# Designed miniproteins, single chains, continued (3): the designs that were tried, part 79

Each design is a single chain, and the fold is of that chain. pLDDT is the mean over its residues in the fold that is shown.

## One batch from the design tools (miniprotein)

Design m10734
Fold by ESMFold2-Fast:
Structure m10734 (fold): chain A 83 residues (1-83)
Amino acid sequence: MEEKRKFYRELIEKDVDKAAELARQYAEIATTGSPEEARKAVEDIAALMKAAREVSPEAYQKVLDAVTKAIREALRRRREALA
Protein backbone atom coordinates (compact mmCIF):
# COMPACT_ATOMS: atom_id res chain seq x y z
CA MET A 1 0.00 0.00 0.00
CA GLU A 2 2.70 2.56 0.92
CA GLU A 3 4.82 1.61 -2.12
CA LYS A 4 1.82 2.20 -4.43
CA ARG A 5 1.21 5.64 -2.90
CA LYS A 6 4.87 6.64 -3.38
CA PHE A 7 4.81 5.45 -7.00
CA TYR A 8 1.59 7.36 -7.74
CA ARG A 9 2.86 10.47 -5.96
CA GLU A 10 5.98 10.50 -8.16
CA LEU A 11 3.83 9.90 -11.27
CA ILE A 12 1.50 12.80 -10.35
CA GLU A 13 4.46 15.15 -9.71
CA LYS A 14 6.01 14.16 -13.06
CA ASP A 15 2.86 13.92 -15.22
CA VAL A 16 -0.54 14.57 -13.67
CA ASP A 17 -2.27 13.92 -17.03
CA LYS A 18 -0.83 10.39 -17.15
CA ALA A 19 -1.95 9.82 -13.55
CA ALA A 20 -5.48 11.00 -14.43
CA GLU A 21 -5.54 8.69 -17.49
CA LEU A 22 -4.42 5.76 -15.31
CA ALA A 23 -7.19 6.57 -12.80
CA ARG A 24 -9.71 6.63 -15.69
CA GLN A 25 -8.53 3.15 -16.79
CA TYR A 26 -8.87 1.79 -13.23
CA ALA A 27 -12.39 3.28 -12.99
CA GLU A 28 -13.33 1.41 -16.20
CA ILE A 29 -11.97 -1.86 -14.74
CA ALA A 30 -13.86 -1.20 -11.48
CA THR A 31 -17.12 -0.88 -13.49
CA THR A 32 -16.66 -3.64 -16.13
CA GLY A 33 -14.20 -6.14 -14.58
CA SER A 34 -14.68 -9.23 -12.44
CA PRO A 35 -15.29 -8.74 -8.68
CA GLU A 36 -11.59 -9.41 -7.94
CA GLU A 37 -10.36 -7.08 -10.72
CA ALA A 38 -12.83 -4.40 -9.58
CA ARG A 39 -11.61 -4.66 -5.97
CA LYS A 40 -7.97 -4.22 -7.03
CA ALA A 41 -8.91 -1.29 -9.29
CA VAL A 42 -10.76 0.44 -6.41
CA GLU A 43 -7.67 0.01 -4.19
CA ASP A 44 -5.47 1.59 -6.90
CA ILE A 45 -7.93 4.48 -7.37
CA ALA A 46 -7.91 5.09 -3.59
CA ALA A 47 -4.08 5.13 -3.56
CA LEU A 48 -3.98 7.49 -6.58
CA MET A 49 -6.50 9.91 -5.04
CA LYS A 50 -4.67 9.92 -1.70
CA ALA A 51 -1.35 10.60 -3.46
CA ALA A 52 -2.92 13.40 -5.57
CA ARG A 53 -4.31 15.08 -2.44
CA GLU A 54 -0.78 15.04 -0.95
CA VAL A 55 0.64 16.73 -4.10
CA SER A 56 -1.93 19.53 -4.62
CA PRO A 57 -5.67 20.38 -4.66
CA GLU A 58 -5.38 20.82 -8.45
CA ALA A 59 -3.95 17.30 -8.92
CA TYR A 60 -6.66 15.85 -6.68
CA GLN A 61 -9.41 17.59 -8.68
CA LYS A 62 -7.94 16.38 -12.00
CA VAL A 63 -7.81 12.74 -10.81
CA LEU A 64 -11.30 12.99 -9.29
CA ASP A 65 -12.70 14.42 -12.56
CA ALA A 66 -11.11 11.59 -14.58
CA VAL A 67 -12.62 8.91 -12.28
CA THR A 68 -16.06 10.58 -12.26
CA LYS A 69 -16.16 10.92 -16.07
CA ALA A 70 -15.07 7.29 -16.56
CA ILE A 71 -17.80 5.98 -14.22
CA ARG A 72 -20.40 8.18 -15.97
CA GLU A 73 -19.30 6.90 -19.41
CA ALA A 74 -19.38 3.26 -18.24
CA LEU A 75 -22.92 3.70 -16.88
CA ARG A 76 -24.00 5.30 -20.19
CA ARG A 77 -22.54 2.38 -22.20
CA ARG A 78 -24.29 -0.12 -19.91
CA ARG A 79 -27.61 1.69 -20.45
CA GLU A 80 -27.07 1.62 -24.25
CA ALA A 81 -26.33 -2.13 -24.14
CA LEU A 82 -29.67 -2.72 -22.37
CA ALA A 83 -31.61 -0.70 -24.96
Scores: mean pLDDT 80

Design m10735
Fold by ESMFold2-Fast:
Structure m10735 (fold): chain A 63 residues (1-63)
Amino acid sequence: SERKREVVEELLRLARDPNADIEKRIKLVRELRSLLDPEEYEEVLLEFQEAAVEEYRKLSEEL
């Protein structure tokens, strides 16, 4: 579905934005869960878990 693909692509772009706060990124990942196949979602989840860890690292260093 064209609309579904467009929505998924936009949500991925927003969730991958390093300038977005972690709370917004987690919410976007949750939205993706309902739109993606479970296998595809698992791959995306791993990618975003790594991004979340990086954001937490920045916060812990108070940079």
Scores: mean pLDDT 72

Design m10736
Fold by ESMFold2-Fast:
Structure m10736 (fold): chain A 86 residues (1-86)
Amino acid sequence: MENVLFVGLSDSEKSLEALKQLKELAAHVESLKLHEVIAKTKEEAVEKTREYLEEHKVDRVITLSELEKDIRPIAEEHNTELGIID
């Protein structure tokens, strides 16, 4: 069973479309549990991702290239694998 956290921005069409595709994938793959952090700003995305990883075991964080620089340090701090979409 793999716990995946998707991190995106609410005002980003790419974030919303990526989340939709990941939700469709997770609905058909019982071994995949998808969690989400959708924030209004990059700063909120960073804060919410850090808080989520402090409270929950996550095997992989997935985000878009526009958030990679902001999220990578947090994923590394929590020894969590980072995947980038688009």
Scores: mean pLDDT 84

Design m10737
Fold by ESMFold2-Fast:
Structure m10737 (fold): chain A 81 residues (1-81)
Amino acid sequence: SEANKASRLVTAIKNKNLEEVRKLLKELGFDEETIEKILKLVEEGDIVGALELALQEAERKGWSPEALYALRRAIEAARRE
């Protein structure tokens, strides 16, 4: 499900697991240019930026409300201490 993959993507981004992030983004149908931009943000430690870019693309792709909520909740959590 999209919600399950979204939750796994959030965990992979938080853990800076670049291999899992790339794999999940490919499985979720992200284009290579967007994948490389997200990976660069994760490498730089910009977890909020990586999640925001993933959310923007997920909204464009018409993901389920549950999957989008998982990304939005993760962004809010990442902005907190």
Scores: mean pLDDT 87

Design m10738
Fold by ESMFold2-Fast:
Structure m10738 (fold): chain A 62 residues (1-62)
Amino acid sequence: AGLSREERLQAVKYARDKYGDLRAFEVGLALGLSPEEIVAALRDPTPVTPSPAAIAAVEALL
């Protein structure tokens, strides 16, 4: 909660790279992203530098 949309997308990509697609999907849903937004983020191979807030959100959810 309290993350920007961009930080929520960063959290999904961070979770994908560290924990895999299924955990990233769970994080995306918990952060209020639509399934379509989550799938688009998971399919985007662009590296992200996640904010400390995005990292903290993933570690709190998993």
Scores: mean pLDDT 83

Design m10739
Fold by ESMFold2-Fast:
Structure m10739 (fold): chain A 82 residues (1-82)
Amino acid sequence: MSKKELILRAIALALRAIGLLFEAEIIPLPEEVRRRIVELAERAIKLALEAMKSEDIEEMEKLLEEAERELEEAERLLREAL
């Protein structure tokens, strides 16, 4: 994967996380579930932003993989709560 592709992936992951933050505010969820989704989404945004600042492709890939795992956990929690 090229650096440009990794940057585009980081942007896509950050946008997904922002969408989850918006959903967590609008959807009536148990407080603990909402807080966990927000925590995971915020971590994913931070990891994606760190990846975009990196000049090391291997570091970018690892940060984006971790961001994706955080988002997948948040999306699973949202699905299980509905």
Scores: mean pLDDT 85

Design m10740
Fold by ESMFold2-Fast:
Structure m10740 (fold): chain A 70 residues (1-70)
Amino acid sequence: MDAITAELLDALDAAVAAGDAERARALVREIAAALGVELSQEQLDGILSGDLEVEVLVGVAQLAYAVRNV
């Protein structure tokens, strides 16, 4: 899980650097799905506009994963 998330985050950084907005959006959704998090439209828009960092998504998903696997 964590290793897959790190790989997806690296891919997201590459897509952002390349200016590929569609791939960046797809990768944000894929990271959320891999971490078991459903993003609202507002949260997705916030992440893509910079109001919410991808780090916030990762933090929320790590908490959800921890409580699920206790």
Scores: mean pLDDT 61

Design m10741
Fold by ESMFold2-Fast:
Structure m10741 (fold): chain A 63 residues (1-63)
Amino acid sequence: GAAAIAARRAEARAQFDKNLETMKNILKEKGYPDEYIDKLVEEKKAIFDAMLDREAARQLAAL
């Protein structure tokens, strides 16, 4: 049901956020500027959120 889809989405988002923090730390260690890192993080979040929206819509349509 919709609640299960919402729970899976929340879990996927939490895992993605952990991966983004790891990526931010690696980029900072490599000497990338904070402005570049912030832009990249924002872009990746937007792409991932769009992907989650498409997947949720696909799962709802299959019900």
Scores: mean pLDDT 81

Design m10742
Fold by ESMFold2-Fast:
Structure m10742 (fold): chain A 95 residues (1-95)
Amino acid sequence: MMTVKYKLVVTNENGEKIAELEAVVRTEEERKEMLEKLKEIEEKIKELYEKKESFTVELEIETEDGVKNTSKFTVRVDENGNLYIESSESYLEES
């Protein structure tokens, strides 16, 4: 049976941590709790998007067999008030 570890961090343009989620999911109930917390983070990201504020999202997913997936992206606002992705990184590590 597979255990999955999740780590999510949202940082604003000043380098302040706006939202953080760390979860170890072994059961359906733990998965539901993680999804509820993700929904709260999604609402915060939506608020930043509507305010046209820059932010960075980092997501790390690790399985008990040692597979680790890391994704990071930074969203910026240009001089015209348009949002764009300044940088995006995604990589997979296996043991």
Scores: mean pLDDT 74

Design m10743
Fold by ESMFold2-Fast:
Structure m10743 (fold): chain A 72 residues (1-72)
Amino acid sequence: PVRPTPEVLKKAEEFRKAAELPEGDTSTPLNRYLELLRKANEGDIEAAKEVYELEKEKNMVGKKILELIEKA
């Protein structure tokens, strides 16, 4: 397993709070979100689009994810 960066930890906390998940939750939705976010940062445009949809659903403003989509 890859050790998460401070940015990824911050995003995980925001997702947990928006989704009403318990602190430290590693449920499938959170794991999927973090995996997609990692792939998007690596240049996967499909993952970036899926992260954008998830963030939009949870009312999270994804300026960085929009930049990743626009770069592709």
Scores: mean pLDDT 65

Design m10744
Fold by ESMFold2-Fast:
Parts: structure tokens; C-alpha cells; sequence
Structure m10744 (fold): chain A 68 residues (1-68)
């Protein structure tokens, strides 16, 4: 639903903020971790655009594991 798409977009935004805060607090992540985050972020944005809420939820879960 539209609500589910908005919620996944909001979740992605929170994770992007957490990633940026961690970079400020601890310095730049490794190039490998940066590439993983950027790729998962792109895939999540594309899943949201397609309305694939299930894929967006799984990708946000993976992003959360990288940030937390």
C-alpha cells in the first residue's frame, strides 16, 4: 500500500541519518562497508519505487545490521 511505501522510505531515511552520525562519531567506514551501504540503499530506493514492500523491508533490515 501507499502507507507501507511511505513507512519503508521513512525507515531508509532514519538509517541514512544513523550512518552519517556514525561517520561523524567514528570516522569514515571502510571502502567495502561504504560500497555495501550505497548498494543496499540504491536497491531499497528501487524496491520502494516499484512498490515491492517485502523486498524494501528485507533490504532495510540488512541496512540496519550494517548501521547497528
Amino acid sequence: SMKDRIMQGASLGVLEIKYAVNEIAYGKPSPEKQQQFDELRRQTEEAIKRGDVEEAEELNRQLRELVE
Scores: mean pLDDT 85

Design m10745
Fold by ESMFold2-Fast:
Structure m10745 (fold): chain A 88 residues (1-88)
Amino acid sequence: MKLVVEGTVSGASDDYLSVGGRIVEGEAKAGDKVEAEVRTASGGVARVEGTVVGASADGAGIGGKIVERRGEIRVGDAARAVAEVVGA
């Protein structure tokens, strides 16, 4: 199932990325496993394998392990996460 979140980078390290924001497509449940592509307004791109770390009716957070990264990604960057919910 597809999930799209638009918001900001809430956490970033060499091997971890999290994005929180508004759900623009799909539905999220905390604990759902996801594979996501994150794109920042600054041009950074990452693939993340992780989970939905929090969810409400109109918002979600996605966090997990960076499996691929191109460019620089910083906390506070505007970002769009396009995720596939796996194992639903």
Scores: mean pLDDT 85

Design m10746
Fold by ESMFold2-Fast:
Structure m10746 (fold): chain A 80 residues (1-80)
Amino acid sequence: SEDEEIIREAEKKLKERMAELFAKMDPKSKEFQIKAIEELIEVLQQMLSQLKANPNADPELIKALEERIEKAKKTLEELK
């Protein structure tokens, strides 16, 4: 389905961005944790925009993704 394709592309992008972070910095550092969550939020926001543009998108998937983004943002603020 189109939703599954959007999710797969988002997972691929996140994996690539995480690999770049692992190459550049210590995964145990606070800086890594902050950058990792920032990259996660960006990928999830892009995925949410694409899902909302799909008229056949599962509304529960959209809601779960919005909740995940808000939780990630809260974690990011707690780390700063």
Scores: mean pLDDT 83

Design m10747
Fold by ESMFold2-Fast:
Structure m10747 (fold): chain A 75 residues (1-75)
Amino acid sequence: DELQKRELAILKDPELRELYWQVFNQTYDELAKKASEIKDRKEQSKALLAALDEARQQAVDATEAAAAEKAAAAA
């Protein structure tokens, strides 16, 4: 799993790990709040699983972008 490998690399760095969890929690909280408004249990469960996947993707993408921006600024 490419996403899992990218996530594990981020979580090994304490600074990137902090940013990862900040973005993950913010994204998941927003998406989970929207999912909680779905009355159908099956669709709500699907939305919550999609929220976890989306939160992981957003956290990885945002953390990698921030790391690249810092590297460019330092050069």
Scores: mean pLDDT 81

Design m10748
Fold by ESMFold2-Fast:
Structure m10748 (fold): chain A 84 residues (1-84)
Amino acid sequence: SKLAELQAKEDELVERFAPVAQREGLSAEEAMERMREHARETDPELARLIDLQMAGHAARRAGDEAALAAVEQQGAELEEQLRK
């Protein structure tokens, strides 16, 4: 599926940027911000997936069930958009 292809692209981008982020001393959040900005120029659908992953991590750390539900809803909307 297109979603699975985007997830694979995200995994490759994370692996590619992880050593750069570590070398530059970036936090995990700063590293994800850099990846999102890069993806916006090349693949806006991938950038949206990264946004959702960042929001999901933040909601889980805060224990915010409402925010987590909102991220899940936005993920379902992204899946629908990717179906054509």
Scores: mean pLDDT 77

Design m10749
Fold by ESMFold2-Fast:
Structure m10749 (fold): chain A 67 residues (1-67)
Amino acid sequence: MEEKIKKAIEAMRESLEEGRKNGELDPVQKVLEMSMKELIETGKFDGELSPEIIEEVEKITGRKLKP
């Protein structure tokens, strides 16, 4: 698993917890969209996430992802 993506996943987990604490209307959806968008925009990889990374994100958020 790529180190950069792993750190992004950890940040997503923390943001989700922070959103829950702050009582945001839809913290899970917001965190998913923002974190994935930021990862794509700033990560500068050639556009494909490994199944392992997708599975980790799904476990953290409790949501299913699809490319």
Scores: mean pLDDT 57

Design m10750
Fold by ESMFold2-Fast:
Structure m10750 (fold): chain A 65 residues (1-65)
Amino acid sequence: SMEERYQELRERVLEHRKRYLESTDPAEKAAAVAEMVEALREIEKLFGRQQATDVLLEIDKELEK
């Protein structure tokens, strides 16, 4: 379903955002950004630009705790 696809992509953004924030290796950070951007582009393609923006803001809120 589209709901399941959204949740998969959201979890991918969360995973790679965490990798970016927790890693000290520049190569690992670059890889994490690339994966995150791919997931965000897929969200934009399927659900629209606002949804891609909202998912990143929501994840950043979750990770601030």
Scores: mean pLDDT 85

Design m10751
Fold by ESMFold2-Fast:
Structure m10751 (fold): chain A 63 residues (1-63)
Amino acid sequence: SIKEKIEELDRRIKELKREMERLQAELKATTDPAERARLLERLHELSREIARLEKEIARLREE
């Protein structure tokens, strides 16, 4: 059902947000410029994925 699909997407978003929190903590502990750049790129990837999933939930709510 649509409700079950939304609940699964919501669960996935929660998991990705927890991963972002871990990477943000790692970024705060890191002073090497190359490693910081890598962590920032990964954080941007996670942000894009979360935005994509939120957009999918919005689409499902219209149906």
Scores: mean pLDDT 87

Design m10752
Fold by ESMFold2-Fast:
Structure m10752 (fold): chain A 93 residues (1-93)
Amino acid sequence: MVEKGKEVFKKYFSEIYGEDGSGIPGVAPNLKTDSLADYFPGLTEYFPELTKPFSELSPEAIRRLLKEGIPNVLPPLDLTDEEIDAFIAYLKS
């Protein structure tokens, strides 16, 4: 499961956030430590919980974000429930 989550992360996120999800200071958030709202303040209009780091979001909030996307910021990702669950497990590890 963790390996599958790492593969999903590498495929969809590693170009922007790096292979470990550490992000780029001032450009892209660290998915485990930085508030998404600090980099994308408009996101709280759609998802108030984005004041937290991505890794601290509930599994339900992460699943919603990945499936629904955010207008003009993140397109909906074509991921299965199993891939989303694997990604969440990897992110919270």
Scores: mean pLDDT 65

Design m10753
Fold by ESMFold2-Fast:
Structure m10753 (fold): chain A 60 residues (1-60)
Amino acid sequence: MLEEAEKLIEEGKYDLARELINKQVKEISAKYEAGEITSQEAAELLKRINELKEEIDKAL
């Protein structure tokens, strides 16, 4: 799910990575509400998203 965002960060495309991360947050919320993922899975994905956001902020 977050591999494309990680690749964009590696390539220095921080704006595109941030937009993709925001889209992924919405998808995670939708999947959680639909019962497709557990609360633990959602929490781990959101934790990784926070780490990626911190990586972007540190690079800027």
Scores: mean pLDDT 80

Design m10754
Fold by ESMFold2-Fast:
Structure m10754 (fold): chain A 103 residues (1-103)
Amino acid sequence: KFLEYGKEAAKAGKEGDGEKAAEYGEKMAEAGEGIGRVAGEAAARGAKSAAESKSKESTKVAGDAAEAAGRGAVRGPSGAAGGAIAGIGASVQAGIDAGKPPL
């Protein structure tokens, strides 16, 4: 179910709906504990930042990272912690960077 929320976030990201992606990130945080909660919170923050930039590409990247985190969490913290966190971190950073207008 944690992975399912990640997939929904990715779907919302493809449509440029950062608010929906953030909502599913919050659900991932509620469904997960420890690393899963951190992953969900990071996904929600990245999606909101990307939504503010009005960038479909940034929201899609944030959603895809959430889905990857969901898959990683299925393996347990010791098995996929680094990969899941790194992926989400990169996605969140991309969303933040995209939120800064060149002007």
Scores: mean pLDDT 56

Design m10755
Fold by ESMFold2-Fast:
Structure m10755 (fold): chain A 62 residues (1-62)
Amino acid sequence: SRELLIRIAARDLGIPEETVRELVDKVQAGEITEDEAGKRLAELSGVSEETARKAVRNILAA
């Protein structure tokens, strides 16, 4: 489920679950792009932009 993927991503990236959900919701609303969400998650977590973008894409596909 999408909620499970959000929890897994938040845990693995070391950021709040609510922050991940907010960014995913903004992508779905057309307020930011998938790439912008990935960049913001990478900046917050310290992982690569590629890793963060894959997390966003997986959540959106669920």
Scores: mean pLDDT 84

Design m10756
Fold by ESMFold2-Fast:
Structure m10756 (fold): chain A 90 residues (1-90)
Amino acid sequence: SELEKLIEELKKLNRQRDVEIIEAMKKAGVPEKEILAFAYETLARYYIEQGDKEKAKEYVKKANELFESTPYEDRVKFLRLAAEEEARLA
């Protein structure tokens, strides 16, 4: 799946903490589109830091398209649930 590909890319880039957050989001029942948006945003930030403008632009676009379909209040709620689940597993 697309999410599995993004998780593998994050692992290769040594973004283990972001992988842990994604797994917590999955366990908390966050919709896959919101998890994908988080993964795309994370990769966009990485490629901005690396100076890869084309990759950064691609992932920013993908993240924004998914975030536009999710109300801000629901996004905050889902991120909070993921953080609570991560803390519970610590």
Scores: mean pLDDT 73

Design m10757
Fold by ESMFold2-Fast:
Structure m10757 (fold): chain A 91 residues (1-91)
Amino acid sequence: KDAELQRLLQRLLGRSDLTPREARAIIGAAALAVEEAEREGVVTPEIEEARKLLEEARKLLSDEEIEEYRERFREELERRAAEAEALRAAE
């Protein structure tokens, strides 16, 4: 069902070249952004668009799957931060 998620996001974002991996990352990023905004009490048009994207994704994915994608995106951000620190230490 990765193909259905890919097609959904291609339509919502107008990106015909979006891969299934990118679609999962976008859902993870939206879920993380909404979680952080709820903790801070932030309401912006960008967060409202992220919530709308997640509601569309919930037609294909369970809340548990969305949380898994959110956690995978968080892990990727932490990995990139660690790589940046290692590069700074090497310079």
Scores: mean pLDDT 77

Design m10758
Fold by ESMFold2-Fast:
Structure m10758 (fold): chain A 65 residues (1-65)
Amino acid sequence: MKEIEERRKKIREKNKPLSEETRKKLLEILPSKDPLLQQLILQSLRIADAAEKGINIEDVLVPLP
């Protein structure tokens, strides 16, 4: 069914490893003095890494301030 296949594609896209270029850009912004931006970047990196390793995303999810 189209709906199930679309959900699978969305999950694959979300769980797709970050490109080297994207990771470099995020790391360049990480030293910013905005603590909220740093937390958002770190959370995105943790979620991507957990997805690559097959770890439950809920286990690495930290509440944002």
Scores: mean pLDDT 61

Design m10759
Fold by ESMFold2-Fast:
Structure m10759 (fold): chain A 88 residues (1-88)
Amino acid sequence: LSPFVQELIKEIEKILKDFLEGKISAEEAAEKLLELYKEALSKNLSPEELQYIKTAIVDALGKIAAKEKEKGNFELAEKLLKKAEEIA
């Protein structure tokens, strides 16, 4: 994987960690993940590299949605899962 893809994956992991630690909201985490997706789309990445980033973002959104569902925030969880489906 290119250094750019490795850096994006680290940023995705940090966003998820910050959310799970309560440092940022689910909405802020989702916004940051979508900005990373837009950044990935603006680069001439290989199909394999783009798929790797898409998978990481979809997985992160799914984990955020699961946590929100556990809190009883079902509407927000469904919204996040819909965003993940649009990326996948």
Scores: mean pLDDT 86

Design m10760
Fold by ESMFold2-Fast:
Structure m10760 (fold): chain A 86 residues (1-86)
Amino acid sequence: DIDALKEQFIEAYLAEPPDFDRIQELAQQLLSKSQDAFLQTLKEAGELATKKIIERQKPTPEELEEIKKIFEEQIKELEEYLKKLK
């Protein structure tokens, strides 16, 4: 089920440190089912990860800016990857 894969992806993404092996596996499964669902899940995971970092680590303004930039770059890289998959 797409919904179960989305939940597992977000869980892996929010782990500390992120479970990169599981993120990769779940990303491939989501992409095989729906590119839109994957992209939406990724954006949601990044948004939740940012909120978690702010709440728990109380980053400086500079650190928060860096975190946001990293997530933005990851999303852009994945959008380019999705274009190749058709």
Scores: mean pLDDT 74

Design m10761
Fold by ESMFold2-Fast:
Structure m10761 (fold): chain A 78 residues (1-78)
Amino acid sequence: MKYKLVLQASPAQLPLAEALAKKVKEEYGIDATIAPSDYSDKDYEIVGDNLLLEVHRFDSAEAAFEVFKKYYLGLQKE
């Protein structure tokens, strides 16, 4: 894989980040890393071979999973 998934979460968003990590692992076999949020105003950022998602910008694991499919899986196909 060219890109790794990193979920950036505030302490309040850890349950959502864990639910998203479990969902991507069960559906696609992808291990996501959970890291502290830098409180960026961006939904996602690419740093080297890492795709970082700002979990605090999403209302639910389902909404975050749609962003994951759009950006992460699209990048992996290239």
Scores: mean pLDDT 74

Design m10762
Fold by ESMFold2-Fast:
Structure m10762 (fold): chain A 74 residues (1-74)
Amino acid sequence: SKVLSEEELLEGFRELVEGVVRGLLARGYSADQVREVLDILVAWFVREAKLSPEQAARLREVAEEVFRELLAEL
């Protein structure tokens, strides 16, 4: 149950990051500006959900992976 809850959290966060990246790029924001917004979003989520450093690192990896994948589609 605990492992599944963490997997669902990471999946939901991935979908949120995809929406944010696509939305900001569609509005004409630069890649650097989108990265700055993602850094703020990850920091906010880690603080509000009281995540461990290990969980925070996983969220940062997911955000970086999604951002890199979407930029490669352009």
Scores: mean pLDDT 80

Design m10763
Fold by ESMFold2-Fast:
Structure m10763 (fold): chain A 74 residues (1-74)
Amino acid sequence: SELEEFIKEFKERLLEEVRRIAESDLPQEEKERRFNELISQVEILGRTVMPEEEKNEFIEELKRLREEVEEELK
């Protein structure tokens, strides 16, 4: 369905954005701010298009991806 395609594209874009922010040369405080903005987007949009459990699992996936990328850069 169009909704399922939208959700898939949205998740893919957020995962890419998390990776880009984590790999950037931005100060740690600025990275934190940007990650918090992405999480806020999931909180707002996720509530209208997906179950709360799926939304929370995706937020945890974004947090894990950030930690994994930051660890690889150390």
Scores: mean pLDDT 82

Design m10764
Fold by ESMFold2-Fast:
Structure m10764 (fold): chain A 76 residues (1-76)
Amino acid sequence: SAAEKAAAVIDNGVKLLEQLGAPAEDIAAMREARRAAAEGDLDRAVTILSEVAATSKDPAARYAAREALRAVQELR
């Protein structure tokens, strides 16, 4: 399903940020986006990913959020 694909893409971003030691706040936001996507709330996932991409101070978190956002929007 679109929800499963969206959650998987966001999960890849979460795992990358955990490996890089990204800020806990950014990891938490990406996990919430993953949860929203898994529950079928793609609009909420898009909102959270857009906020991380626009406001995070960590370039890796902004990149991961932007890539996940692009993929999720293609499924919507």
Scores: mean pLDDT 87

Design m10765
Fold by ESMFold2-Fast:
Structure m10765 (fold): chain A 57 residues (1-57)
Amino acid sequence: SAELEREAREALKKAGLPESYLPEVVNTAEAFARGFRMPFSPGLVDLAVLMVEISLQ
């Protein structure tokens, strides 16, 4: 969704990561929302960004 995409861009900017990781963050956040039946939230998006950061190390 546009809202999830906006939140993902802001979270990436805060983490110092380029927007090229946007699809990875969106896919991760959507997978969490579907798997755990959780609503989209800034905290869920921040967690998705953290998971992407860890995967890059």
Scores: mean pLDDT 75

Design m10766
Fold by ESMFold2-Fast:
Structure m10766 (fold): chain A 81 residues (1-81)
Amino acid sequence: SSVLESFESLSEEERQRWIDFLIALLEHEARRHPEHRATLEALAAGLRQNRDDREGALAVLAEILAHGRRVQAERRAAALA
């Protein structure tokens, strides 16, 4: 994925700033979507735990992207019902 490749190319400081931004975004989405709150909070916690671990952070980022794809599929299915 282009997103994962871009993330891998970041410096440690840039990666940590991006992680902090993603945590804030996940917490914002958790407040807006109670149905996804537990998953989004777990993903945010995963990013905090792996803030200094590039490989661990990449694994959590892949889970965030997978969650986003699932939510898009659910919204599409709901719109067709």
Scores: mean pLDDT 83

Design m10767
Fold by ESMFold2-Fast:
Structure m10767 (fold): chain A 66 residues (1-66)
Amino acid sequence: MEHLEAAARHYHEGVEAYRAGDYETAVKHFDEALAHLSKLPADNPAAQGLREATEKLKKEAEEKLK
């Protein structure tokens, strides 16, 4: 599914930005990942796991921006 592939790509780019300390870029990539995940069925287990991981790291990145 193109949305799952796009979400995974943005998640990985967000993780790399987070590791580099670029929390603004990390949040932008996590938002893009979540947007793609929102196009997938809620009962897709791969989408569920990726959404959970993305939401957690987005919250941590946003906390660093305060």
Scores: mean pLDDT 83

Design m10768
Fold by ESMFold2-Fast:
Structure m10768 (fold): chain A 69 residues (1-69)
Amino acid sequence: MSEEEKKELFEKAKKAIEKLVEEGIISRDEGRELEKEFRKILEDDSLTKEQAEKKIEQLMLRAVLASLS
């Protein structure tokens, strides 16, 4: 995965986090923790762009489900 692809995925994920915080689904502090986890996923050079995006989507889904419980 290229540096440009990593930046694109991170910005996309960051915007999704901001929307979840604005909608009151997660707290701003939870959003910051998600950003840290996304950076860890994107720093794994063994992953394809598609694999990284899928892991980010799963992490987001898990956070939303936790807020609904």
Scores: mean pLDDT 80

Design m10769
Fold by ESMFold2-Fast:
Structure m10769 (fold): chain A 98 residues (1-98)
Amino acid sequence: SEVDALRAQMQALIARGRALVARGRALIAQGRVTQADLDAFRAERDALAAEIDRLEAQMVALVGNTREVIMLGAEASVALIALTVLIREMEALLRRRA
């Protein structure tokens, strides 16, 4: 169904957000954060946020503000917040003097 397709897409975006956080945490732990990494994570976060917003709006239009839509939106929000915190940590690391 249309709803099942949108749900699968939202779950894939949430998984992508979680994978980005894990990758970013690994880069920080290894001390291998570059300006290119920071720029890439910022671009990915912004793209992910826009895709999540669009899918949430489409799900709301089809089924309304159901508990499932609210819960998926909450999971997506948690992933985006985690990614934003990670980006701030990367920014702080790059501002450190050698």
Scores: mean pLDDT 87

Design m10770
Fold by ESMFold2-Fast:
Parts: structure tokens; C-alpha cells; sequence
Structure m10770 (fold): chain A 64 residues (1-64)
């Protein structure tokens, strides 16, 4: 890909990484609202349907 494609991909990867950290923090602190905010940010950052479904499953399993 071009340098522009690489830069755009890196920016989205950083956004997804931040969102994943928020989901993990919500799970570790038993804060469902925080974990759900992380999932919303993953969706906004263009995470795949599979990644979003996996995050939702992890939150539901850990916080049930």
C-alpha cells in the first residue's frame, strides 16, 4: 500500500488499541459501563464484526 494507506491504518490501529484497553479495564474493575464504552469505541474505530462480537462475549462472560 501507499504511505497514506499505512498512516490511515496506523491511526485506526491506535484507536482500536485504546478502545481494547478500555474494555480490559472495565472487565478488570468490574465496571460494565466502562467495558461497554470500550466496545462502542471499537465499533466507531471500524473494528470487525468478529472483533466486536468477541469483545461483547468476553464482557458478558467476565461480568455475568
Amino acid sequence: GSMAEAAARAALEREREAAERLVVRGILTKDRQLAEQGIARLREAGASDRAIASAEAAVNEALA
Scores: mean pLDDT 83

